# Designed miniproteins, single chains, continued (2): the designs that were tried, part 7

Each design is a single chain, and the fold is of that chain. pLDDT is the mean over its residues in the fold that is shown.

## One batch from the design tools (miniprotein)

Design m4223
Fold by ESMFold2-Fast:
Structure m4223 (fold): chain A 66 residues (1-66)
Amino acid sequence: AELSPEQQALLDEAIAAGRAGDRARARALVRELFKTLNQEQRNVAARRLHEEGGLTDAELALAAAE
């Protein structure tokens, strides 16, 4: 499923923060994004975060827990 423009902006910022090595910021942005996504959208976003942002499964799980 396609992301809304607001969701896409959060995803792009999370990817940029991940690439910059700002893991705390990336995790916070992922948390805010994941609150707005259904399961299918979450799967799509997680794939991009892994491929483009360099975020780990552990970082994504921690964001979901908080």
Scores: mean pLDDT 78

Design m4224
Fold by ESMFold2-Fast:
Structure m4224 (fold): chain A 60 residues (1-60)
Amino acid sequence: MIRVEVEFESIEKAIGTALAAIGLDPEAEVKVEGKKVTVELPDTEKGRKAADYVREAGKL
């Protein structure tokens, strides 16, 4: 299982990224706590891509 935790600059960016992660992998378990997004994903190709997306979004 892949677990990614990222804190964003805004609540809007956090929510948008969480929704995008679910769109990339419907098996994503997403928790949003203010500006902080925690995503748990299966170790699959889709899960890895969704995890990478969340990580990259957090850098921008």
Scores: mean pLDDT 81

Design m4225
Fold by ESMFold2-Fast:
Order: structure tokens, then sequence, then C-alpha cells
Structure m4225 (fold): chain A 65 residues (1-65)
């Protein structure tokens, strides 16, 4: 379950990076990605706060590149 959640967090982070490159608001995209991964965490039976934390870390890594 955590492995799948991490993949969704990575996909969300890549989406934020791509939206930023396309000229969309990065902070808005980040907020949406955090909410989406938290919801997916709930669906997988994982703590939504853990989902948010994983998404934040992956977004920070993607944007640092």
Amino acid sequence: RLERLRLFAEAGAEGVRLKGEAGFDVEEARREALEDVARIAEQLGVDPELGRELAEREIERALAE
C-alpha cells in the first residue's frame, strides 16, 4: 500500500512540475496534489496525513530539480 501511495505521490509531484513549466500556478497545483494524494491514502487505508507528507517530500524533490 505504501509503495502504491508513493507512486501516486511521485506522479502528483511530476504533475506539479509539468504544470509549473507550462505556466500554471505552482502553489495551486501543489495544493491540489496534496489533497489528491491524501484522498488516495484514505482509499488505500493509509493515514491521509502520511499521504500529505509523502506528497510534500516528492513535490519538493521535483521542484528542486
Scores: mean pLDDT 80

Design m4226
Fold by ESMFold2-Fast:
Structure m4226 (fold): chain A 66 residues (1-66)
Amino acid sequence: AEELRRIVDNVAKADGGSVGLLVQALEAAGVPRERIDEALKRAGVTDLSQPIDDALAEALREALTA
């Protein structure tokens, strides 16, 4: 659970950090694509090119750890 939150934080702080980069990082960590897609939907993400601001990072942390 904490590892998933850490991945979100690391991508959000990265230069050029986008939802698409987060998806790649989560898949590399072994998170199933269906779980990633469900979390993106719960966080209100509709575009993988979307940058991760502080509000979206928090929503993604909560969605991935629910």
Scores: mean pLDDT 78

Design m4227
Fold by ESMFold2-Fast:
Structure m4227 (fold): chain A 86 residues (1-86)
Amino acid sequence: KKPQTIAELADKLLAAAQAGDQAAVDRYLAKIVTRVRTEAIRNNDKEGYNKGEELFGKAVEAVQAKDLEGLAKTLKEIVALYEELE
């Protein structure tokens, strides 16, 4: 089974948020969180881990505020962080 890229997961989360599908948002966010945390732990990168946690909080706030532009910006930062860790 081909794993989805972090960018594909971010795109799906944004699409789910645009559709108001909170269950899908929660599912894709959980997958993104797991991948970022796992890579930060694997690399023993405490700064990357902490930055990930901060960005996850911002993504949740953007979803709650229905701020799709802020969510899209935060998801791009999460993807960039993951690519830096990988």
Scores: mean pLDDT 84

Design m4228
Fold by ESMFold2-Fast:
Structure m4228 (fold): chain A 57 residues (1-57)
Amino acid sequence: SPREALRIALAAQGITLPDEVLDALAALMERGRLDRAALAAVPGVDEALAERIVAGK
């Protein structure tokens, strides 16, 4: 699942997020919206984490 793939990818970088945050990120990825600003707007995601997610695509 998108959430499980995100959990594994982020865990490899030493990042652990709650399931609700992972679900919100997975929903944005399914919509094809991977811009830093949209990701950073998710509660529990700061701009540095959003930048890493965008760079990792």
Scores: mean pLDDT 75

Design m4229
Fold by ESMFold2-Fast:
Structure m4229 (fold): chain A 58 residues (1-58)
Amino acid sequence: SAAERAEELMREAVRLALEGRGEEAQRLGTKAASLAPTDERTLEIGRAVREALERGGL
């Protein structure tokens, strides 16, 4: 489903953010949000991406 694919993309974005690849992480996060903009799980993972980017120095 779109929500499941969005979750997978968001989890990959978190991994990229933790590796310091913030631009790629943001692009993946935006793609995931476009697939499931109102999905609660996707929004929660999106918050984790933002936190990871902050902890990663960006």
Scores: mean pLDDT 71

Design m4230
Fold by ESMFold2-Fast:
Structure m4230 (fold): chain A 64 residues (1-64)
Amino acid sequence: SLEEMERLEMEAAVRLSELENPSEEALRYFKLAQEAAKAYRENPSEENLKKGIEYAKKALEALK
């Protein structure tokens, strides 16, 4: 859902802001999540929504 995508994106952004040296992998997935979320806001599609959620989850996983 849109709410899940926004929640995961926010959580990843907060965690990234707390780290001095986040991994390149975490930064890459976060950027992909932001791009997918932006694409969804401009032209809503289930594919972009799923990508946004997936990449945000991968960013959070890489931040563990």
Scores: mean pLDDT 80

Design m4231
Fold by ESMFold2-Fast:
Structure m4231 (fold): chain A 103 residues (1-103)
Amino acid sequence: GALEEAREALERARRALEEAKSSETPEEAIRAAEEALEAAERAYQLAKETGDPEVKEIAVEAARLALEAAMVALKKSETREQILRAIGLVLRAMGLLIEAESL
């Protein structure tokens, strides 16, 4: 069911954040942050489709984790291209968090 899928998405976002934090390269941190955002976007779609309060709470938490992962990637970024990509992830994660909280 949607709640079970949302919990899987949350765990995926959590693992991706851990990967971003443990990453020794900007490219790995950015890739992990992208995975966290994808997981958070899945949780948000489930919350939007179901209107379930428990799924909404999971979507908000997943979006928060994705934002943290994006910020970790930004901190580890060294080149202009990496910085711009990481900023894009931060902005997308912030937007997703606002949308999830507004459900």
Scores: mean pLDDT 92

Design m4232
Fold by ESMFold2-Fast:
Structure m4232 (fold): chain A 66 residues (1-66)
Amino acid sequence: AAAVQEALDKLFKGISYLKQGKYEEAAKYFREAADLLRASATTPGQRQAADYVEKLAKEAEEKAKK
């Protein structure tokens, strides 16, 4: 499914920005990835994966506030 590949692309971009200390950009991409994963989730495990990426977005958002 194209949606899962798009979510993974956004997740990897988020990780790349996080490694560069660009927390605002990292948060944006993690948020977009989490939204795509949540929309395509059909199993509890897939929902847990979306929740995990959403947590990464929130952590990056908190770091961006500083």
Scores: mean pLDDT 81

Design m4233
Fold by ESMFold2-Fast:
Structure m4233 (fold): chain A 66 residues (1-66)
Amino acid sequence: EVEEVLREALKLAEEGKLTPEKAKELGEKLKSATAEISELFHEGMSLLYISLKEAAEALREALEKL
């Protein structure tokens, strides 16, 4: 979760698309993840994996339609 948020922030910064609003949103996610890291470790890692898998599947279906 923390790694994913940092990766997104770096990508947006490289593209010059990191707005104050987006930076604030990512900062809140980092604060939440850091404060609850021990409790969220098992759940966060599993949810991240599932979310990435679902996103890839949705992209595959979208490409098939277009």
Scores: mean pLDDT 62

Design m4234
Fold by ESMFold2-Fast:
Parts: sequence; C-alpha cells; structure tokens
Structure m4234 (fold): chain A 81 residues (1-81)
Amino acid sequence: LREEVEEVIREAEEALKAGDKERLRELAKRLEELVERAVAAGDYELAAEAAEKLAEVYEALGDHASARQLRALSELYAERA
C-alpha cells in the first residue's frame, strides 16, 4: 500500500508540473481509492499524505471545494496518526 501511494504521489507531482489535466483526473481517482484503502488499513499517516496530494490535484483541476475538504480531512487523519 505505502509503495503504491508513494508511486502515485510521484506521478501526480509530474502531472502537476506538466499541467496534464487528463492525467490529473485519472490520478485523482487513483488517489481517492488509495485514501480509502489507507483508512481501511488504519494507516492514517498514509491516508493524510495521499489526501493532501489529492487536494493539490483538485486545486489544479479547478475544484477548489473538494480541495478544501480534502485538506481538512488530511489534517484530521494526521491528528489520528
């Protein structure tokens, strides 16, 4: 799980630098799945990290409401880690 999250975060960073919105939409879906899997595993540190990167992706896509919600969720997960 951790290796998968780290890999998708790296891909998201590359897509953010490139401004590849289509790739960012695909990676947003992958990051959502990974946040859910990390929470289900009780790995709140990993969930916080994935949620924070997902927030950056949503901001880049213009979805500021989802980005704000995910930043708040990331902070809540970090407090429980």
Scores: mean pLDDT 83

Design m4235
Fold by ESMFold2-Fast:
Structure m4235 (fold): chain A 88 residues (1-88)
Amino acid sequence: MEPLYRPDELLREILEEVGVTAETYTLAEILLAVLEYLKKKKLFNPDDPSIVDLKGTKLGEVLEVDSFDINDMEGLAKRLLKHATVVE
């Protein structure tokens, strides 16, 4: 069974921007919601779509980075899980 995570207030605000309002999520659901947020806010670099520009964004504040590589899903997951609590 995949673990469920409860997002903190900052991550919850990001998830609400893409219309998801559940109390708990799998890691896959959090990642999919964040990817939808990136697409909705047009945060992909137009010259290099593997790079996500987060400087000055709420998501950048949550992840504490100015940019990341979209191919580094493990790194993204690690940063997101700092803002989520495992539900037993």
Scores: mean pLDDT 81

Design m4236
Fold by ESMFold2-Fast:
Structure m4236 (fold): chain A 94 residues (1-94)
Amino acid sequence: SLEEELKKALEELLELLKKVADEETYQRIKEHAEKLLEAVKNKDLKAFKEHYGQLLALVLETISKIKDEKTKKELEKLAGKLEQLARELEKELE
């Protein structure tokens, strides 16, 4: 399911972010990821858009601070996968 694919993509993102993000940013992204999954389960489109937007902004800010090109590309790839999954889930929640 798209929900399981989103959950796996978020888990992969959080594992990589744990190594490169500061603790406060990591915890904020984790909270938005958990709320995003809750919004999908509850079919709450408004909450989905809010938490996805906050999560994406924090991820992009983290990517902008990464000096290692390999890690930066891995994060950008995961962010792109999340964007695609978010678009498909948004259509299902409408």
Scores: mean pLDDT 86

Design m4237
Fold by ESMFold2-Fast:
Structure m4237 (fold): chain A 83 residues (1-83)
Amino acid sequence: AEAERRAGAEEARRIAEAMAPYLSPEEVEEAIRFGEEAARELRRAEDAVLVTAAYLGGLWRGPEAARVSAEAARAQAAAAEAA
């Protein structure tokens, strides 16, 4: 569990940092924060990565849409883990 959470947070961070040349520093930091929050709340490493990917994928519609996408992905992952 702890190792999986750490792996998920590190992979999410890696993905956000790989996108740094195309994003503002604030967007990179927010993407990392969403991944780290997901890693703390969720058990599966892939769920933290999916939350960060949802944030990054939402950015083309603007920062508010990115946050909504990340929150929706986190809620969906949490529900799936609880089921």
Scores: mean pLDDT 78

Design m4238
Fold by ESMFold2-Fast:
Structure m4238 (fold): chain A 66 residues (1-66)
Amino acid sequence: SEAELLAEIARLVREAKELAAQGRYEEALTLVQRALDLARQLSDPVVRAAAVADIEELAKEIEAKL
């Protein structure tokens, strides 16, 4: 379901931010990439676009630390 996808995306983003805070950028980026993959599967185009944009921005921030 959409709700299950959103919950999993939120979990992955939270864990990625925690890993990044610990300096574990490669592991954080792996989770962000997984979250992005799930966000692209969201059926609502407005929710999908917002989620993808937010996750792509997080990916860029983490990649800048590598």
Scores: mean pLDDT 89

Design m4239
Fold by ESMFold2-Fast:
Structure m4239 (fold): chain A 62 residues (1-62)
Amino acid sequence: GDPAKAQEYLDRGKELYAQKRYEEAAKEFKKALELDPSNSEAQAGLLFALSNLPREKAQEIA
């Protein structure tokens, strides 16, 4: 992956999470992980974002 692009998606996910836009945040964290699967912050962000969604919606994104 591209570490700079992964960081961009991670930062966007964090901003969306702060705005309580959990579905959008989860999608951005997932993009960060597709580029950098070992990014612990993106892994945690995705988990916390998905935990704020209905089960069915979380399963669609995960």
Scores: mean pLDDT 85

Design m4240
Fold by ESMFold2-Fast:
Structure m4240 (fold): chain A 80 residues (1-80)
Amino acid sequence: MTYRITLRPLNKTVTLDYEPSDSTGALFDRLLEALGIAPDSDLAKGLRAFFLGVAGSGDAPAGETLARLEALGAIDVEAL
């Protein structure tokens, strides 16, 4: 399914195709690519630590991780 995701800390919006059952790690890698952020950068490492801290694991379902991040006010998610 297609989703619009706004990352509040970066003030950036991206459109991504993912399934809620996809892994948080796979979603995060697509998100970095869509944002044009190098996966080995300090920014990517910081964002990954934050996402995995909320998710508990890179294998956690993407839909659950995004719902938790939205509840924290870190992101907005809209289904298209």
Scores: mean pLDDT 81

Design m4241
Fold by ESMFold2-Fast:
Structure m4241 (fold): chain A 87 residues (1-87)
Amino acid sequence: AKELFEKGLEAYKAGDYETAVKYFEEAAKKSSGKELIKILAYLAAAYLKLGEVAKAVGLALRAIGLALDLGDEEGLEFVLEKLKEAE
C-alpha cells in the first residue's frame, strides 16, 4: 500500500496524472482509516487535473465523510487543500 501510494505521489508531482490515478486507486484498495483519506484526496485531485470532475467530486465526498466519521480534522483540511490546489 505505502509503496503504491509513493509511486502515485512521484507520478502526481511529475504531472503524470493518468499514472498517478492508477497507483492511487490500487493503494486505496489496500488502505483504511486516515491513510485512505490522504490517498482519496490525491486521487480526487488527480482526477480534477484530468478533467474528470464527477469522479473527483465523488472521491472527495467519500474522503470528507471518512474524515468526519474518524474525527480527523487534519485529514478534512488536507482533502480541501488538495482540491483547491487542483483547480
Scores: mean pLDDT 85

Design m4242
Fold by ESMFold2-Fast:
Structure m4242 (fold): chain A 72 residues (1-72)
Amino acid sequence: DAAVAQLEALAALVEEPLRTALLAMARAAATGSEAAALAALAAALGLDPSLSPEEIAARAEALLAPQLLAAL
């Protein structure tokens, strides 16, 4: 629940396609599955699904960081 709320808050700070990707991740995370949440994020961002969860997270963070910094 807290993680879903945080993802929705982050989605409000970023532009497309990251906003849609974060909202998709939040919906998947609501089922309680971290793997499903990362898969939804990767699919929405067009990332290679063969990447490790760590690499998917790192690439998503790299895409989010500039937009979050711009929001500050």
Scores: mean pLDDT 71

Design m4243
Fold by ESMFold2-Fast:
Structure m4243 (fold): chain A 60 residues (1-60)
Amino acid sequence: MEEKKKELLVAAAAGDVEKVKALLAEDPSLASAATPGGVTALDLAKEHGKEEVAAILEKY
């Protein structure tokens, strides 16, 4: 469970649209995943300029 959250956060920061979509298809609740500091996958996508991933995450 923790591994999938970490994988989504890394994929969002990297702009890996395919992996983000695959992870969310397996478990949509991962869209609310955050680091221990409270940084969400959406926050990471926006901070790294990954607009396509951010658009996917915003609808969740």
Scores: mean pLDDT 79

Design m4244
Fold by ESMFold2-Fast:
Structure m4244 (fold): chain A 57 residues (1-57)
Amino acid sequence: KAVLEGALAALGIGETTARAALHELAKVDPELGRRAREALETGGLDAARAVLEEALK
């Protein structure tokens, strides 16, 4: 999904951009957006990236 790909790209830019992109992702896919945001808060950008990459498989 384009929104999910955009969120992955945002993770490469930085944490502030990643948070904004994950908020937009949560509007389209609330459960995935919630999981990725929780991962970002607990494990940082790498943890959030892992959640999004798993969703692309």
Scores: mean pLDDT 77

Design m4245
Fold by ESMFold2-Fast:
Structure m4245 (fold): chain A 81 residues (1-81)
Amino acid sequence: MEELKKKGDEYLKKGIEAFAKGDYQESVENFTKAAEYYEKAGDYFNAAVAYHLLSLAYREMGDEQKAEEFEKKADELVKKA
């Protein structure tokens, strides 16, 4: 359980670093992995944070449909946290 959260934290950090550099495709890959690890750990709050950041990365790439999809997923997970 703790190892899964730690993996989520590692990927979240990598995603944030990529996002800050404008590497949105790399940020999407890392935020997706972060969300998966947080969900496996039952950490729905941090999973929601990762999905919200994933939504922001898709918006920066001009993919409004995927951005809205992941915003909705983040909102649903926050209700579970």
Scores: mean pLDDT 86

Design m4246
Fold by ESMFold2-Fast:
Structure m4246 (fold): chain A 80 residues (1-80)
Amino acid sequence: MSAEEAKKRVERVGAGALALLDQLRPRLAPETYAAARARIEELTRKGLEAAEQGDIETAEKYVEEIERVAREAWAAARPP
């Protein structure tokens, strides 16, 4: 994977996680939503920085953490 591909992957996964979180917002406690959003934004920023430095392995670890935060938010959401 190139640094450019890693950067696009971080951007795509981060944006997708935020979109999912926004869909879950009415079903999440306000503090859970706020914490998850802040964490996804932080992980996306760090992942982009790693990708820009050519540290593809670290960028991929941040992608995995973004996906984990999104899954935890989904699991914490009230039933529809």
Scores: mean pLDDT 85

Design m4247
Fold by ESMFold2-Fast:
Structure m4247 (fold): chain A 65 residues (1-65)
Amino acid sequence: TLSDQAIELFEKAKEAFEKGNYEEALELLKKARELIDSLNVELPESHAMLVEIKKLEEEAKEKLK
């Protein structure tokens, strides 16, 4: 499903972040967020994943400053 694809992108983003590839992590996080937004569903699971995505986006952005 699109949600499964978003989860896969989020996992890849976490791996990129751990390797210090912050720009790659941000690109993957953006793709994951766009997929979740395209689903336009108000599910607790989707909201929780968006919170984690946004948190990691902020951390990656801080590393690039």
Scores: mean pLDDT 78

Design m4248
Fold by ESMFold2-Fast:
Structure m4248 (fold): chain A 118 residues (1-118)
Amino acid sequence: KEEEVKTILTLLIDGLKGLEKALDVELKTATGETKELLQQALEYVRKAREYVEKALEAVEKGDLEKAKEYLEKAREYLKKALEKVKEANKLSPSERIQSLIDGLEAAIKLLDEAIELL
């Protein structure tokens, strides 16, 4: 159970780093309100990744209660990021922004799986 959680959290950290890179690419061509929304989404994804990294450290130390608290905080930030990306997609619909939505939804699903295993 503990090793399974560590595997999921490691995959999630790599996935979130990928989403950060994808958001940075989109920000290079985004303008106006869409750019502001994607910048906010990027900040939320970064905060979520920091909490997932703290959760992994807590799991490695056997502090499963603290790990769960960090993952719940990461979940809140990923949901905020998803809202911002969905809003950006309404203003400037694109396949790349839709891929960011799909990626964030997949990340939240992995996070929920990790929380359930704790």
Scores: mean pLDDT 91

Design m4249
Fold by ESMFold2-Fast:
Structure m4249 (fold): chain A 56 residues (1-56)
Amino acid sequence: MKEALKELLEELKKNPNMSSEEIVGLAMELGVPVEVALSLAGLSSKEAIELLEKEL
C-alpha cells in the first residue's frame, strides 16, 4: 500500500490538474484501497498531495 500511495503522489505532482475522477481512477489502478481512493474524491490535486504526504 505505501508503494501505491508513493506512486500516486508522484503522478499527482507531475499532473496537478487531474480531476477528482482521474485521481480516484488512478488510485484504484495503482492498488490503493477503495476506501482510501474515495476519500480523495472531492479534494483538489493540491489537497490530495498534502494528505498523501502526511500518510507517507
Scores: mean pLDDT 77

Design m4250
Fold by ESMFold2-Fast:
Structure m4250 (fold): chain A 78 residues (1-78)
Amino acid sequence: MYQQLADSSRQAAEYAKQGDYEKAADILEQAAQQAKSSHPDLAQALQQGAEYAKQGDGEMAATLSRLIAQQLSQTVSK
């Protein structure tokens, strides 16, 4: 469900901004697994966000997670 993925991505962005990169990575990896069978392109984007968080790049992890959340929120209104 796009709404669940949007919420997870937004939450991951907040954790990344707070410096909790491990929690941000965990949320993004779980979201990627949920999206894997239905939306493989979205799953790849979520995995990339998790990779940035694991590397300690909180700015990139937060930015990517926020962009994913914005795109998903716009898609749901269609």
Scores: mean pLDDT 78

Design m4252
Fold by ESMFold2-Fast:
Structure m4252 (fold): chain A 63 residues (1-63)
Amino acid sequence: MRERARELVEKAIEAAKKGDFEKATKYMQEALRLFREAGMSRREIYEATVKVAEAISEAIKKL
Protein backbone atom coordinates (compact mmCIF):
# COMPACT_ATOMS: atom_id res chain seq x y z
CA MET A 1 0.00 0.00 0.00
CA ARG A 2 2.72 2.52 0.93
CA GLU A 3 4.58 1.77 -2.32
CA ARG A 4 1.37 2.24 -4.34
CA ALA A 5 0.73 5.61 -2.66
CA ARG A 6 4.29 6.76 -3.49
CA GLU A 7 3.87 5.61 -7.10
CA LEU A 8 0.69 7.70 -7.37
CA VAL A 9 2.48 10.77 -5.92
CA GLU A 10 5.20 10.35 -8.58
CA LYS A 11 2.54 10.06 -11.31
CA ALA A 12 0.86 13.21 -9.94
CA ILE A 13 4.19 15.09 -10.12
CA GLU A 14 4.79 13.89 -13.70
CA ALA A 15 1.27 14.90 -14.77
CA ALA A 16 1.71 18.34 -13.15
CA LYS A 17 5.04 18.85 -14.95
CA LYS A 18 3.29 18.03 -18.26
CA GLY A 19 0.57 20.58 -17.46
CA ASP A 20 -2.10 17.89 -17.01
CA PHE A 21 -3.53 19.25 -13.78
CA GLU A 22 -6.68 17.09 -13.97
CA LYS A 23 -4.60 13.88 -13.93
CA ALA A 24 -2.29 15.34 -11.28
CA THR A 25 -5.32 16.03 -9.04
CA LYS A 26 -6.80 12.55 -9.60
CA TYR A 27 -3.50 10.79 -8.80
CA MET A 28 -3.01 12.95 -5.70
CA GLN A 29 -6.57 12.27 -4.47
CA GLU A 30 -6.02 8.51 -4.86
CA ALA A 31 -2.61 8.76 -3.12
CA LEU A 32 -4.17 10.68 -0.20
CA ARG A 33 -6.89 8.01 0.11
CA LEU A 34 -4.25 5.26 0.28
CA PHE A 35 -2.15 7.26 2.80
CA ARG A 36 -5.20 7.57 5.09
CA GLU A 37 -5.99 3.84 4.74
CA ALA A 38 -2.34 2.98 5.55
CA GLY A 39 -2.52 5.13 8.71
CA MET A 40 0.28 7.45 7.64
CA SER A 41 0.98 10.48 9.83
CA ARG A 42 -0.31 13.97 9.01
CA ARG A 43 3.33 15.01 8.57
CA GLU A 44 3.97 12.38 5.88
CA ILE A 45 0.73 13.30 4.08
CA TYR A 46 1.65 17.00 4.29
CA GLU A 47 5.13 16.39 2.86
CA ALA A 48 3.70 14.46 -0.11
CA THR A 49 1.11 17.22 -0.73
CA VAL A 50 3.82 19.92 -0.65
CA LYS A 51 5.91 18.04 -3.25
CA VAL A 52 2.96 17.90 -5.67
CA ALA A 53 2.07 21.57 -5.00
CA GLU A 54 5.70 22.56 -5.72
CA ALA A 55 5.62 20.64 -9.03
CA ILE A 56 2.37 22.41 -10.02
CA SER A 57 3.80 25.83 -9.08
CA GLU A 58 7.00 25.14 -11.05
CA ALA A 59 4.98 24.03 -14.12
CA ILE A 60 2.82 27.19 -13.93
CA LYS A 61 5.95 29.41 -13.80
CA LYS A 62 7.14 27.78 -17.06
CA LEU A 63 3.84 28.57 -18.83
Scores: mean pLDDT 76

Design m4253
Fold by ESMFold2-Fast:
Structure m4253 (fold): chain A 67 residues (1-67)
Amino acid sequence: GASAAGAAGAGALASGGGPEAARGAMDWKYNSGPDPERAAEGARRGGLEAGGEEAAKGMYQGIFSGG
């Protein structure tokens, strides 16, 4: 599964976009809790919407390293 570092990275990325974005990213991870693949996809999509493609790419790397 994803490491705590990966989860923190997703939260930090969302926080850059504002409190609602941070809440969304956290909610997506918790909603997908038992499914790490779905959690990673949700976090990637949240990052894409909040920070764009480049930000999502960086976060994607972190999630893969954390798994």
Scores: mean pLDDT 52

Design m4254
Fold by ESMFold2-Fast:
Structure m4254 (fold): chain A 76 residues (1-76)
Amino acid sequence: AAEEARELIAKGDEAFKQKNYEEAAEYYKRALELDPDSPETPQALRNLARAYEKLKKYDESQEALQRALALEEAAR
């Protein structure tokens, strides 16, 4: 699961670089479903938020950023 989630994050990052924001968001969402507690999860949530912002889904973007921040606080 963790390795597969990491591969999905990498695919999301590549889609984002190609400006395929909807595809990037789907890869990040799938990675988060497979491994919600990974060390990569806060960064995946931040990248998901950036993809949502590009898609003008501002409420979803803000919620993803809030989740990332909460996980970063919990990891202290």
Scores: mean pLDDT 82

Design m4255
Fold by ESMFold2-Fast:
Structure m4255 (fold): chain A 60 residues (1-60)
Amino acid sequence: SEADRLVRQGGEAFAAGDYETAAEHFFRAAELLRESNPVLSAELRAAGEYLRGLAEKQKA
């Protein structure tokens, strides 16, 4: 699915140290899963928020 693709791409970005891109992919996947899998959606959103914080620290 589109959400599975985004989660894989987010994981690849995370492995590469690109936390900003990883966060964006996880937020997009969370949006797609909001109605069909709200638990996973919330988990992906939390992961995205955490990674967004890491991206900000990299830029500072």
Scores: mean pLDDT 86

Design m4256
Fold by ESMFold2-Fast:
Structure m4256 (fold): chain A 65 residues (1-65)
Amino acid sequence: SKVEEIKKLLDEARKYLASGTVENYKKARELALKAIELAQETNDFDLEKEASRLYREAVAGLEAA
C-alpha cells in the first residue's frame, strides 16, 4: 500500500513538472518530498532516488523562474 502511495505521488509530481508554472513547481516539490519520506520509511532505494530526482527538478524549475 505504501509503495502504491509513493508511485501515485511520483506520477502526480511529474504531471505538475510538465505544466511548468511556478505554482505547479511548488506542488511538484511538495509531492516529491512526501514521496522521499515514504520511500525512506519503506527502505525502497529506487523509489527514493526517483523522488529525489523529481524534487531536484522542481527546485531547479523554481530557481530558473
Scores: mean pLDDT 85

Design m4257
Fold by ESMFold2-Fast:
Structure m4257 (fold): chain A 98 residues (1-98)
Amino acid sequence: MKEELIEKGEELEKKGEEAAKAGDYEEAARYYLLAGKYYYLAGDYEKAAEAYRKAAEAAEKAGDRVMALLLYASAYRLAGDEEKARELAERLAEERAR
């Protein structure tokens, strides 16, 4: 079961990479987010954090600032970087206050 979830995540991450190379950053963000969810379900939090970070970068390039900040915060929490996650939560609060 875990191996199947990781394989699906890797497949989706590759599709995200291909979408990003084509300049379709909205599609890339979707694929990376889905890959991260599969890695999370598999219990591979390091791969999940990396996939969410890639999704955040793609969302940022697509102009979705709120989604990018949410995904960066999730990535850093999964990686155990509480300080960086808190900094990003503060920036998200500032963006939402506008």
Scores: mean pLDDT 82

Design m4258
Fold by ESMFold2-Fast:
Structure m4258 (fold): chain A 93 residues (1-93)
Amino acid sequence: MELSEEERERIREAVRQTLKGLIEASKDPAKLAELAKRFGITPEQLRELTKLIEEMLKNGDSLEEIGKKVKEWAEKHGLPENVKKFAEYLESV
């Protein structure tokens, strides 16, 4: 039950595109507020999170490294399980 490398590459590419979309949406205050509500966090916390992810993507960090950093950030700030599940998903692809 192992995914092929081509299937894993397609999943990783889709996840990277999703993260880029999330980062762009976070630049719009109305979309930022809607997304923050979905994550169960404040708009300020979501913007901090998207800035962290954007910087890591620009630096060429892997989705696994981004997931680890997001999980550490979420634990440090006592954030809801939804943010931790998101980080675990990034680590899994």
Scores: mean pLDDT 80

Design m4259
Fold by ESMFold2-Fast:
Structure m4259 (fold): chain A 88 residues (1-88)
Amino acid sequence: GEVEELKKKALEAIDKGDTEEAKKYVEQLFELGKAAIDAGDLASAERYLEAIEEVRRHALEKGEKEVALYAGIQEGLLRIQIAVAKLE
């Protein structure tokens, strides 16, 4: 699916040291996760959240601090939005 393909592309960009490409795929994962929340599809939103979490961990392991920080911010924002949506 799209989640797995975007996650794979982000991980490959990290492995290549392509910071901007990695951040681009993280942003796409975040926007799709947000769109899933807006559509009421919290299960899909949680899959996008998990993908961003995996990308963040991989970036930390590879020493890609800028990607890790960016992914961490997007992860936190999406997690808050999912939590708020569950209260509605």
Scores: mean pLDDT 89

Design m4260
Fold by ESMFold2-Fast:
Structure m4260 (fold): chain A 62 residues (1-62)
Amino acid sequence: SAAEEARARAEEAAARGDYETAIRELEKSWQLAVAATRDPAERQAIGEEAAARVAEIRKAAA
């Protein structure tokens, strides 16, 4: 899916130290995944996972 492709690009960017691209692609993946999901519990879980990963990347970038 487009969300999975964006997530893969985010992790590739993070692996090479491109944290700006990693955060951008991760946010894109989160938005696509939330838009595709009708279950409120899944939307919350997707949001929490994405926020935690963004925070982790931001810490690594500092």
Scores: mean pLDDT 82

